# Designs tried in a protein design run: designed miniproteins, single chains, continued (2). Part 18

Each design is a single chain, and the fold is of that chain. pLDDT is the mean over its residues in the fold that is shown.

## One batch from the design tools (miniprotein)

Design m4605
Fold by ESMFold2-Fast:
Parts: sequence; C-alpha cells; structure tokens
Structure m4605 (fold): chain A 85 residues (1-85)
Amino acid sequence: SPPSIQEFQDRVQEIKDELEEESKKEAKKQGIDLSTKEGQQQYMSILRKIGDERLSKTTDPQEQQALGEATHILLGEIRGKIASL
C-alpha cells in the first residue's frame, strides 16, 4: 500500500535529520563557521552535494520524492538563516 500522509511526513523528517547531521558533520570537518552568512552559504553547497549523492544511489520513487522534499525544506531553512544574518 502507498504510505499514509503521516508515514510520508515521518520519512521526510527522518531523512531531513540524517542529511542535517551528515552535512553539519562535514561542515565542522571543513572548519565552516555556521554563525556567518558566508558559512551558511558554504553549508548550503555541502548539503546540496550530500543530497545529490544520496539521490544518485536511490532507485525507489517514493524514497526519491521524500529525499527531494527533505532537501528542499533544509535548503529553505538555510536560506532563512542567511536572510536573518
């Protein structure tokens, strides 16, 4: 059966948390300062790369949709932080 709206939203949140954790770990490894506008722009590039790499390994259409949604939400959050800095 197709996932319920709630099951899909839960999967989007799970992927979002995974992508945020992995991208923040990579940003820390690169010495990026996330308190700055420039650091948030670099972090956005890291997140896009990680999301694209995960998408390239994903063959399931529902997982691709959830990954796309999670990535778009995170990029929106980063753009919001950049606008507030």
Scores: mean pLDDT 87

Design m4606
Fold by ESMFold2-Fast:
Structure m4606 (fold): chain A 89 residues (1-89)
Amino acid sequence: LTPEQQAEAEATLLLIQAYVALKYGSDEEVARIAEKVARQANTLPEDLQVEVARFVAELAVKYGRPDAVEAMLAATTNPAARKAIEEAA
């Protein structure tokens, strides 16, 4: 895989992990996985960070997981990604 393809694959895996946790996890598991996903997303290119942040925040709202939104905001460092979380919530 090229570095770009590897970043896309990593973003996709983070989205799958977040989806499963938000839909099926306990509140404690959801907060833990949201924090992990946000921290790992910080290493991605900015466009992928924003996409991951928006998708996970939208899912957190859909599944009634406000603690996941807070965990993501605490762990996300990129300003554009933070704004995407705030706009989705």
Scores: mean pLDDT 84

Design m4607
Fold by ESMFold2-Fast:
Structure m4607 (fold): chain A 59 residues (1-59)
Amino acid sequence: MTLEERKKKAEELAEKYGAPLDVLLRIVEAHPDWTEEELESAARVIARHQAEGGRAPAP
């Protein structure tokens, strides 16, 4: 799987889960060995943090 394919997958996951694309792209670059399943798991976690972290006192 190429870096471009993983970036495209990150864009799809950002739309699907409402995760910030910039954060997903950083994850893709930091974890070049991650599979699509691992990226999807990360997208779900990031989307949850985005929804809750906006009000959480932890910056």
Scores: mean pLDDT 73

Design m4608
Fold by ESMFold2-Fast:
Structure m4608 (fold): chain A 65 residues (1-65)
Amino acid sequence: GAFLDRLRNEIKKLEQQVKELQEQIEEAEKQGDQERAAQLKFETEVLEGMIELLKAMLKLVEEIE
């Protein structure tokens, strides 16, 4: 339904943000900026955790009749 479509859209938006952060991590690592790479990796892990929670919510809602 419309609610599930909106939830899927939010997940997709966060996945796109993770992809952009991963590109920034690669550039930081290529430049030898270990501190920036570490900070971006922590931000990526936080966003991945949020995506997992949203996917769990999506699955729960899909299991409701």
Scores: mean pLDDT 84

Design m4609
Fold by ESMFold2-Fast:
Structure m4609 (fold): chain A 89 residues (1-89)
Amino acid sequence: SPLQQSRDLLVQARRLAQQGDAVRAIQLMLQASTLGSVPATQALQDAMRQMGADNIGQAIQIARQDPQRSSGYIYRSADRAIRRTDTQI
């Protein structure tokens, strides 16, 4: 189901963020958002706000320049989105 697929993408994004791969984590959260995941969309918007990014392109640029700090924001946002998704399953 799209709900399970989006959850799997969020779990992968959280793992990548733990490993410091903020760029790939953002890309997976965007994929989860495009599957219709409201938790993923909200988490991506929250992470972008914390990073000071107005759009996905800026978020990716910031993540390339500061992957460790960006990974922290992405990790917390993805973790929150997973927990919100679990309330829908």
Scores: mean pLDDT 87

Design m4610
Fold by ESMFold2-Fast:
Structure m4610 (fold): chain A 88 residues (1-88)
Amino acid sequence: SAAERLLADLEAALAEVEPAVAYLERGYREGRLTREDLERARAAVEGALEQLREILAQTDDPAVLAAARRLIAALEEAIERLDRMLAE
């Protein structure tokens, strides 16, 4: 079903958030990633949050709503971590 596919996609996306943020943190500390790389990553996270908020507005499935809220929380934490790195 569409709800099952969306739930699987949201769960897969959630599993990718921490490894992606850890990769950015390590790369920035090692000088392999630039400030501009972090700013692009931040913009991508903001775009993902906008899309998820649209999904929440259109979906009544409780499992999908719970998964989307979990992913939103993880992405908001990712923005806070990126902002701390960008603060130098």
Scores: mean pLDDT 88

Design m4611
Fold by ESMFold2-Fast:
Structure m4611 (fold): chain A 67 residues (1-67)
Amino acid sequence: EVEELKKKSEYYEKLRDNARKALEQTTAGEAAIDPARAADVGAQMQRFIDYLEKKAEEYKKKAEELE
């Protein structure tokens, strides 16, 4: 139970880290072509990253509460 919640937290943390790296690469490249587009894409990806962070934190807290 607790172990499963910890694994889910780690899974979402990994997705978050991958999304952050993708955001950095995308905004760096896109800003050279279209700064306005880079800002919009960055905002959308940041919302997704925030969602993943929230999920990771939820599972982490749930695991801590059950210990």
Scores: mean pLDDT 76

Design m4612
Fold by ESMFold2-Fast:
Structure m4612 (fold): chain A 61 residues (1-61)
Amino acid sequence: MAKGKITLEESADGKELTITAVAEEDGKRYEETEVLPADAPSGVIGAVAAALGLRLIAEII
């Protein structure tokens, strides 16, 4: 199974939220990222974070 993390970072002006999914497997680093408005609904943020994690896993396997 892949080992990784999902990180959420708000922009300095508070207008954007950057979601980054990173995993390392067999010495390779995989990364997926998406930018959302900081006022996006929590359900949308959660769905995008989950989708990034799934895309990352698909790149590894």
Scores: mean pLDDT 77

Design m4613
Fold by ESMFold2-Fast:
Structure m4613 (fold): chain A 68 residues (1-68)
Amino acid sequence: NDLDRMRGGTLRVTLADGSVEEVPAFVRDEGDRIDAVFLLPGRGIASARNARKVADGVYEATEADLTV
């Protein structure tokens, strides 16, 4: 399954109000695209498409990248 191909990491999400949430995430690095699945506080399970690697094990996304 797709989850078996993901690795643990930290995702920093910049929300529409400008706040930043730092959450544990399962990250799939396909080389050309990085996807993440995580629990978004107050909103439930979310996925981010086109997350950006900023450090070892640390990724960034914006609310525009999210599906909840």
Scores: mean pLDDT 76

Design m4614
Fold by ESMFold2-Fast:
Structure m4614 (fold): chain A 65 residues (1-65)
Amino acid sequence: SAAEKAIAEFLKEHPDTPEEVVKIIRAAFTGRAAAGRSTEVTLEQIKAMAEAIRANFAVQAAREA
């Protein structure tokens, strides 16, 4: 799928991405496809979502620290 290809390209550039983040990204973009959104998934959209997920984890970690 287009989403899986874009995710694979993102992982080539960011191989240190946590598996947890990758799983969330996959779920989000496959959900969009299931909703009938035929818009191409871009590498930029995946990068933006990965950064948002990482930022959320950082905020939660800071709250507990």
Scores: mean pLDDT 67

Design m4615
Fold by ESMFold2-Fast:
Structure m4615 (fold): chain A 73 residues (1-73)
Amino acid sequence: SAELLEKLRRIVEQLNRVGELVEQGAPPDEILAAIDEGLALLQEARAVETDPAVLAFLDEAEATLQRLRAEVE
């Protein structure tokens, strides 16, 4: 649906934002806040998504953000 596509677009935008903050050498607390926002968006999308391919993408994105979060802490 168009609503689901908009949610997925926001996830991609947030992942890009995390990347920009890392490239800019932003403080760890700002990077962590952006990661936590991304994780919240992923959890919201997961709650309403039933497509296995999209769920696999969400799982990979979550694992990537969790790994980055652990490295920044």
Scores: mean pLDDT 83

Design m4616
Fold by ESMFold2-Fast:
Structure m4616 (fold): chain A 63 residues (1-63)
Amino acid sequence: SVDELLDEAEQELLETDPNDTDAIERIVQKYKVALLESDDSAERVTAALLSIIGLREDKRFQV
């Protein structure tokens, strides 16, 4: 589900080195693709995509 994908993305980003920009971008792209291919509602998918973008920005600010 969208909520499970968001939780997994958050966990993977937490475990990733904030200086490893390539790893962060790969994780973000992986979950963006999975969310866009999900059967969930468009507004749930959009909210999760925005959350992942926010998590990425927060991670980069920790560098």
Scores: mean pLDDT 78

Design m4617
Fold by ESMFold2-Fast:
Formats: C-alpha cells, structure tokens, sequence
Structure m4617 (fold): chain A 103 residues (1-103)
C-alpha cells in the first residue's frame, strides 16, 4: 500500500522523466510522448486522491504540495525557455486543478 509521500514522490519522478523524454524526443514523437505522460499522470493523480481522502488530507495542503512539485520541475528544466516542458507542466497543472475541484 502506497503512502501519500510515496505517491507524491512518484508524481515528481514521473514529471522529471516525462520532461526528459520530451526534451530528447524528435518533433514527430512529441505529441505521443505528451499523451503518454498525461495518461501516466492521470493514473497517479487518481491514486493520490484516493490516498489523500483516506488520510483526511486538507484540500489546501494537497494544493500546496502539488504546486510545489510543479514549481520544482519548472525550475529544474527551465520551463520559461523550454516550450515542450511548459506544455507538460500546463497539462499537469490542468489535471491537478480538475482533481482538486472534485476533492
């Protein structure tokens, strides 16, 4: 059984790996890589919500934790100057916002 901290670490790892794949992928593979990353992120977010509800994590605390992960990846991969990383973080942010609205 995964803890909240373990799922948050898997989200961080998945975002780092997705950013790295997008940076290194040829242009013709970009959409495919981004689509796969969105699917992997959705699966992890669903697990995160399940665990957070079970552990009675406040919505505001969950929002802060998710925002911190996005900011960390944005800084690590220079999302300001890398449009592919920005697209990944925009997609992840949208998934986080949707999950938080339903939480």
Amino acid sequence: HMSLEEVLEELRKTLREAARRLINAPPEDQDSVLAQAREELQTLIDKLVEIAKKENVPREELAVRLTRILQEIADEFDAETNPRVRALLDAAGALFDEALQKY
Scores: mean pLDDT 86

Design m4618
Fold by ESMFold2-Fast:
Structure m4618 (fold): chain A 89 residues (1-89)
Amino acid sequence: VTVSVSVEPVRRIDGVNQVTVTLEASAEATVVLQVSDVATGRVLGVRKVTIGPKKVTVTFSGVGETVRVSAYDESGNLIAEAVATYVAP
């Protein structure tokens, strides 16, 4: 199974930084998404997601200006990773 991770630039809404992650898979898959701060390596959020026949979109709030999104399979293997940074309007 092939899993792809796409992240949008970090957005600041009402003083809160948010990152939106889109997941797609070639077949049904369950992944664990981990969002961490790139500068410190601190884990900011973790979410388990099941990807079906349609793409899945997940939003994390309260993140830093530059974040790493890592997708792991159910066995804990890293399968995809992406980085997003804040872009001023």
Scores: mean pLDDT 78

Design m4619
Fold by ESMFold2-Fast:
Structure m4619 (fold): chain A 85 residues (1-85)
Amino acid sequence: MKVYSAEETESLTPELIERIIERTARLLSERLGVEVSPERLRAASLDPDAARALVRELAERSGLSEEEVHELLVRAAEEAAEEVL
């Protein structure tokens, strides 16, 4: 069985957060047809300005609207969290 700390489980471990970010980057890259950096997703998760900048850049690179990129990002993050958790 996997052993874990209750406090770490409640806040998620850094390893789980990193897996979610990497999986989100993979899913989003596949859906947009452009490479998405896990480092930029990590920055976007911590800073709303970085999140807006990322969505705009991905929209420009993919030819999609900012709304479509945002929806794909949310879906990719939800699916990544479900796969990792």
Scores: mean pLDDT 75

Design m4620
Fold by ESMFold2-Fast:
Structure m4620 (fold): chain A 86 residues (1-86)
Amino acid sequence: MIYEKLAEEIEKALQETIDNNVDPEYVQKLLNLMSIAVIMVGFRDPSLAQQLADIGLKLVNALRNKDYTTALQYSKQLKDMLLEFG
């Protein structure tokens, strides 16, 4: 399913960002994938899209602060929301 594949790609991009010390190039790729998810969800559920955008912002801020534990927690929330949306 498209949301499951998108969640997997975001999870991979997050891991690549951590593995590359939060290099701006990897952060930008992650941001682009999360933006696609927010836009796609927003066509059906603007309220859920806003929640995904808020979680995504918190995730990226945690990554920039090298708080990987918090970033992984937000990533799990984002993945669970995408999988439940379906």
Scores: mean pLDDT 84

Design m4621
Fold by ESMFold2-Fast:
Structure m4621 (fold): chain A 89 residues (1-89)
Amino acid sequence: MKKKAEEIKKYLASLTPEERARVREELQRVDKLFDEAGKAYEENGDLEKVRKIIEELRKLAETGSPLVKAYAEGRIEAFERYLEGKKKL
């Protein structure tokens, strides 16, 4: 965990102010979509909405910087592991 946080901090420090703002906005959008996917599943069991949100996360990963791509992919993997955990309960 600490190594990834340091890499993120160093990468953000290497960017121009405008590039940093863009990356932060993309990271915030990833977090918002991830939260919406979790809520759609937990509150409504809406798997169709979850799939649409995961598709949006994949699109952000495709068009974003390498940092945004890695972050979005990590969020998708975390959500998939969360769903597998629910099946075991």
Scores: mean pLDDT 74

Design m4622
Fold by ESMFold2-Fast:
Structure m4622 (fold): chain A 67 residues (1-67)
Amino acid sequence: SDGGLLARRLAETKSPEEVAEEIRRMMTGGGPGSRLTATHIASHIGGYDPEKGKLTMGVVKEVLDKE
């Protein structure tokens, strides 16, 4: 539920680029726990905005594929 509320806020208040940057920061800045949280949030963004959800899941995949 907390991840869903944050996902909704990001989808409704931020541009696609701002949402992607926020998820990228969480994916790269906090270690494995932060990556899991970012992935969870990104997966819920698509429920509010499918285009932003696709973009943020693309960021998740890009960061994980680079490691």
Scores: mean pLDDT 79

Design m4623
Fold by ESMFold2-Fast:
Structure m4623 (fold): chain A 89 residues (1-89)
Amino acid sequence: GSLEETRRLVERILELIDKAEEARKAGNQFEADVYLALARIIATLLKKYAQTPEEKEAADLVSKGVDAAEAGNFDEARELLQRAIEVAK
């Protein structure tokens, strides 16, 4: 894996979390749960395949971001994911 690939996957997770928040605001609980489940799968794969210290740090921040989103703390989730993107530059 590369930091560029890691950054691309983190950006994808951020998009999924934004869609999950929009779905929850619209009352579409099932759709929100599906987006969060997809984000969790990508986060798990990032952690599994992280090789460098930067990839491991980004994967840890992503995992915490998805945890925050699952708890409904979408602002905290975005902060953690943006930090992961900065690490993966």
Scores: mean pLDDT 89

Design m4624
Fold by ESMFold2-Fast:
Structure m4624 (fold): chain A 74 residues (1-74)
Amino acid sequence: MEAELEELRRRFLENLRQAAADPSMSIEQLRLFGEASLGMVEMQMWALQVPQELRDAFLAEMEREMARILEEKE
């Protein structure tokens, strides 16, 4: 469980930061990409049968990280 969540976190943040580093990607495009990626992470956690409280906490953490990356791109 912990190892799977750490891998999901790493992949999500790496993908989001790579997208943010693209100068042709607008803040709005990055936000939409991040929202779609969060939806996929939620589905993956659900498929892995991660407990609801842990899923909610993880998604909240990822949303905070996404907000920071979006703010830094501005």
Scores: mean pLDDT 83

Design m4625
Fold by ESMFold2-Fast:
Structure m4625 (fold): chain A 73 residues (1-73)
Amino acid sequence: SLLSEGEKAFKEGKYEEALELYRKAEKEDSDTTMLPRILFNLAKVYQKMGKLEKAREYLERAVAKQEELDAEA
């Protein structure tokens, strides 16, 4: 899956490739339960790239989406 490929790229230090794969996963993944993980991984990539404002934005989105899903469970 795009998420798994992105996580592999991230572990290999290929942050630009991981970013592209995670952004595709965010757009194309129909499983909304995976969205907090995708958003959190985007935050981690932006942090590694030194884009701290973007990292914060995605971290806040990841937390908000996880809380939304937890409330519905």
Scores: mean pLDDT 81

Design m4626
Fold by ESMFold2-Fast:
Structure m4626 (fold): chain A 140 residues (1-140)
Amino acid sequence: SVKEKILKIIKDVIDNDYSDEEFFKAMQEIIKLAKEAGYTREQIDYLYIAMEFVKAAALEIRRARERGLPQEKVDEAKKLIYEFAQKALDLVEKGASREEFRKLMEETAKKLAEIFDDPEVEKSLLYLIDSLERYLENLR
């Protein structure tokens, strides 16, 4: 299914330390797959938001690992972000509300901060969520 193809790309983003260029190419491939599968413009907009959140979370995981976060906690964080991606795709396909997407991102940010024992991670991701929502509003 297209969902399985998208999730495989997302897993590769999470498991490998992607550069900005590699992430941009992954995003383009995901958007192309979604368009070819008949996703609406609104579904593609939310898929874009979900991918920007995955990018930021993956970067926070990499930084935490470089600061000495134990491998067990790194693996737990990667699993959390993959589960976020699965749930986000379910919400995209369902045509879920902006509030449902925000709640999922906020809950994921909180859990990631708890895994890292770093409340600044939640604050950083909440700032990103606010920025992504403002970006979407300006496109309408």
Scores: mean pLDDT 87

Design m4627
Fold by ESMFold2-Fast:
Structure m4627 (fold): chain A 84 residues (1-84)
Amino acid sequence: PSFDELLNVAMRGLVEAGYRPGQLVPAEVATEIAARGIEEEFGLDAEEVAKRALELLKKQGYDLNSVPSGVAARAAAEAALELL
C-alpha cells in the first residue's frame, strides 16, 4: 500500500469512531483505532503499528494525552510504511 492508502484507511477508522481530523484525542486511543483499520485492510500488526506511531508522535513533540486525530492517523500511516 501507498502512504495515501494507509492514511485514508487510518483516518476512515477514526471518523467512523466519531473523531474528525481536527478533534483532540488521547494518542493511545487514536493510534489504536488507526492501527486496527490498517490491520483490517492490509494485514499489518495493529499493536506494532500503534506502538511505533506513539513513538513517532512523542519524537515530534506532541502531548500524548491530546493530539489532533488527523495527526495520529498520519503517524500510524508513517509507522505502517516503516513495517512494510
Scores: mean pLDDT 88

Design m4628
Fold by ESMFold2-Fast:
Structure m4628 (fold): chain A 95 residues (1-95)
Amino acid sequence: SMVDEIRETVQRIFDMAVRLLERHGRTDLVPRVQQLGQQALQLIDNGDYDGLLKKLEELRDLVKEALGNSGSGVTVSGLLDRTIESLRYVVEELK
């Protein structure tokens, strides 16, 4: 289902962000990202896609602040921007 695809995509993005932060020595931010991921999954379960968008934007901003001038930071923030736009389109169609 579309909801299952959204859940899987969101989980993969948060996992990727955690691995990227660990690789760059930003283990201090990992608990915050994991907390955001848990909140994002709960919002999906509640059907709160506007809340989900805000959590993805928080993750994007965190990645940009921590790693924004690195190639990997640009790649992950670009993936987040595309995911946010795709999800925004889906959310508007569901309203």
Scores: mean pLDDT 80

Design m4629
Fold by ESMFold2-Fast:
Structure m4629 (fold): chain A 85 residues (1-85)
Amino acid sequence: MERLREELRELAARFAAALEATGDLEYEAEAALLTMGANILIKYGSEEELRIAVEGLRRALAALEAGDFEEGIRIARESLLEALR
């Protein structure tokens, strides 16, 4: 469990930093919301929920690194919401 929490924390931080680096205020707001969702999962999430979030954020970060910010945000939001349900 601790490894999944650390992985999620690292992925969420890298995702947020990538959005914030754009200087776009809409992306800064998305970064804040996604960071909040990740923090809730780190505190209260089950192993399955953490796994869903980690897998989703890995895909989301790959999309950001490819320059597809809208797709990255969509994947991150859907994955965190799926994990939080």
Scores: mean pLDDT 84

Design m4630
Fold by ESMFold2-Fast:
Structure m4630 (fold): chain A 69 residues (1-69)
Amino acid sequence: SLKELITEPAKARNLTVEDEAVQLIIEKVGEDTGLIRLYTSMAIELTEAQGRKTITVEDVQKILETFGL
């Protein structure tokens, strides 16, 4: 599922993703699995760089805004 393309990579890094964050990625990039993977990877990197364990909707919003989404 599209949700698993987001939650499974995060889980592998021992991170949790907010349901709202998952929904926002899917809403903005739809069925483009490459973009889903890209934004998921960026959200993981941002969260880990800040020493946090949860990827929030605000993290995803910040990343998407960088790309004009």
Scores: mean pLDDT 86

Design m4631
Fold by ESMFold2-Fast:
Structure m4631 (fold): chain A 51 residues (1-51)
Amino acid sequence: ESRTLKEGETLPPGTYEVIGPDGTKLGTMTFPFNDPLFPISVYAGSTFVKL
């Protein structure tokens, strides 16, 4: 399962592999998350692949 995150969009709960707009694997994230330096909106345009 994969999804490209749009601006203002949120993800259903789960663990995701994050792929940037350029196709680079950025790492793994579990949603919901709260990172004050990197809110989910900064990943708009990235692809989230549910693990």
Scores: mean pLDDT 69

Design m4632
Fold by ESMFold2-Fast:
Structure m4632 (fold): chain A 89 residues (1-89)
Amino acid sequence: SSEEQEKKIKDAQAKLEAGEAASEGIVTGDYKKSAEKAAKAAVESPEVLEFMKEQLEFLGKKLGKEAEKIAKEQYKKAEEEVKKKLEEE
């Protein structure tokens, strides 16, 4: 259906945006900003949460323990925002 196709396109765009934000964080060293951008993208689609988790865990491994802790915090925040949005519809 067109709705299913639109959702897949949005999910792909959100994943691309999350990937770009993660890459930017590695290059610039601004991991907190990168994690926030990824979390914001995930709010638009629950399916992006799994992708965001993997990206932030990967980024955390490269940047160390502090980045890993921030990644977990941002993931929880994004999960809460997605849940709230789904309740509002």
Scores: mean pLDDT 66

Design m4633
Fold by ESMFold2-Fast:
Structure m4633 (fold): chain A 100 residues (1-100)
Amino acid sequence: SIADELIKVEEEMLEKLKQLEEETKSPVTAAVVKQVERHIEHLRSNKDKPETDFLLSYLLEQISIGGEIVVNKGKDPEAGEKALELFDEARKKILEIIKK
């Protein structure tokens, strides 16, 4: 299902973010990891909802995650930029899934 594919993209991003957290020890990366973990849990709990409701929830959480990284980037610019790169990589995969 589209929900399973989207959750998989988020799980892959989380794995990379956890690696970045281990490397940087940055509070910016730690905050993003926790937010993505909560997002994945929320997506799993809403997997059986109508697709439109799932996608709207997904989009709002994506905006929230991206915004959090941008706002906190100034606290650790290097870690923030790397987190944004991982977020953008996930976003591109998400667009390919939704486009089909």
Scores: mean pLDDT 79

Design m4634
Fold by ESMFold2-Fast:
Structure m4634 (fold): chain A 67 residues (1-67)
Amino acid sequence: GRLEIAAVTSRRLTRRGGRWVAEATVRLRDTETGETSDVVLVAEAPTEEEALRRLDDLLRRVRDTLA
């Protein structure tokens, strides 16, 4: 079936040594069956700002892919 983004939840930012890890849970819905599934997007970067920017880029690419 065709997937769509139903929600973005559980956004988290953590530091691991010299890097930042930004995570978001994206709930996808199958438009034909109505089933939902959760996918975790993870972005790592040397700075908090860069990690959040990379996470936002991943979210945009997911939207573009499902369009």
Scores: mean pLDDT 82

Design m4635
Fold by ESMFold2-Fast:
Structure m4635 (fold): chain A 86 residues (1-86)
Amino acid sequence: KEYEDFVNEALGKALELIGEGDAGTLEQRVELYQKAVDILREAAKKAEKNPEVKKILEGAIQSVEDHLNKARKAYEEEKKRREEEA
C-alpha cells in the first residue's frame, strides 16, 4: 500500500536516528531524537488524508517526544552540574 511503504520508510529512518542517539552522548541523543520527531511529523502531514496512518505516526511521535523530553531534562541537569564546576 502506498501510505504503508511511506510510513515504514519514515519509521525506519526515525528508528535509525534513535538508535544512534542511544549509542551516543546525551547531547547527541537530544539532537537525534529531535530529528526523528521532525521526520515523523513530516510523514504525518503527508498522511493527513489517511486517518489510520496518521494515528500510527502520531502515536510514534508521542512516544519519541516523551523520550526526547526525558533526554532534554537529563541533559539540562548535566549542564547545570557542569556549570557548578566551571
Scores: mean pLDDT 78

Design m4636
Fold by ESMFold2-Fast:
Structure m4636 (fold): chain A 77 residues (1-77)
Amino acid sequence: SVEELQKKLRELAEIEPSETIRELLLKFAESGTVDAIEDPDGMRRLALAVALSLLNDPNFSFEKLKAKPYNITPEEQ
């Protein structure tokens, strides 16, 4: 469920050494964007891809993720 995924994302954030990735995981938990991803490892990979995207494109935003669910790997970034 979305609630279980949000809980898992917060647990991942607690042990995440990267502050940037930690913040992204918490934002995903808040937004409910996890509907597109069924596993916490997938969400961590998505957070990494989003962080890389933000470093290269300041126009990227979480509003786009909420509007259209999608999956992304570091390779696709």
Scores: mean pLDDT 60

Design m4637
Fold by ESMFold2-Fast:
Structure m4637 (fold): chain A 88 residues (1-88)
Amino acid sequence: SSPSKEELLEKIKEELFEVLTKDKEKVKEMLEEIEKYIEDEDDPLRREIAEKLKEAAKLALENPGEAKEEIEKLIEEIGELMLELAER
């Protein structure tokens, strides 16, 4: 029983958001998982969501304090795209 690609993407999102400000090593691991997901993803909407997750992870690793507003904007955009994906 394999999860759908949509379920996998949702799980990646939830795991990243849980650790984003708490565990830099886990965010780095999540960044590698997101990059792996992107390499195997053909759907343009799922790729866009994954690319935004990647950007949020990179910003959190580089300068979380100064990038707070940009990270919050990415979280909102990811939410909107995930809703679009669910309506397919």
Scores: mean pLDDT 82

Design m4638
Fold by ESMFold2-Fast:
Structure m4638 (fold): chain A 65 residues (1-65)
Amino acid sequence: SDTYHQQGIDYYNQGDYDTAIQYFQQSIDIDPNYVRSYGGLGKVLEQQGNYDQARQYYIQASNIQ
């Protein structure tokens, strides 16, 4: 999960939001309790203007703690 999360961050920093989402999703698929990747998805979705989905991922991140 750490490797996929880091790849998600790398693509996010490059502005490749679609690829960033794929890697953050892979991180969550492997480790559903990996809070950081839910935050990563939320940030990417906010940058794309998808505020409803971003909010859902932030809520999920809060519930894992």
Scores: mean pLDDT 82

Design m4639
Fold by ESMFold2-Fast:
Structure m4639 (fold): chain A 79 residues (1-79)
Amino acid sequence: MLRETEELARQLARRAAELGVRPDDDEGAKLMEQMVKEGVSIGGAGAQALRRLDADPRGAARTLAVVAAAGRHYVEREK
């Protein structure tokens, strides 16, 4: 679980960086708290953002950056 989340976070961060967007640490921390509280899946959110890259590259890039930061916060919290 943690290793898969860490790998996904790295992939999403790389994709966001390729589009010129860096992870937003504050928004990522908030999303991680929502994930824990509401059962939101980081993997699900990341996959959905990746599917939207062709249709909305700017919106998808921002979502990828936030989800990547959230995934990193989740992994660090669980260690």
Scores: mean pLDDT 67

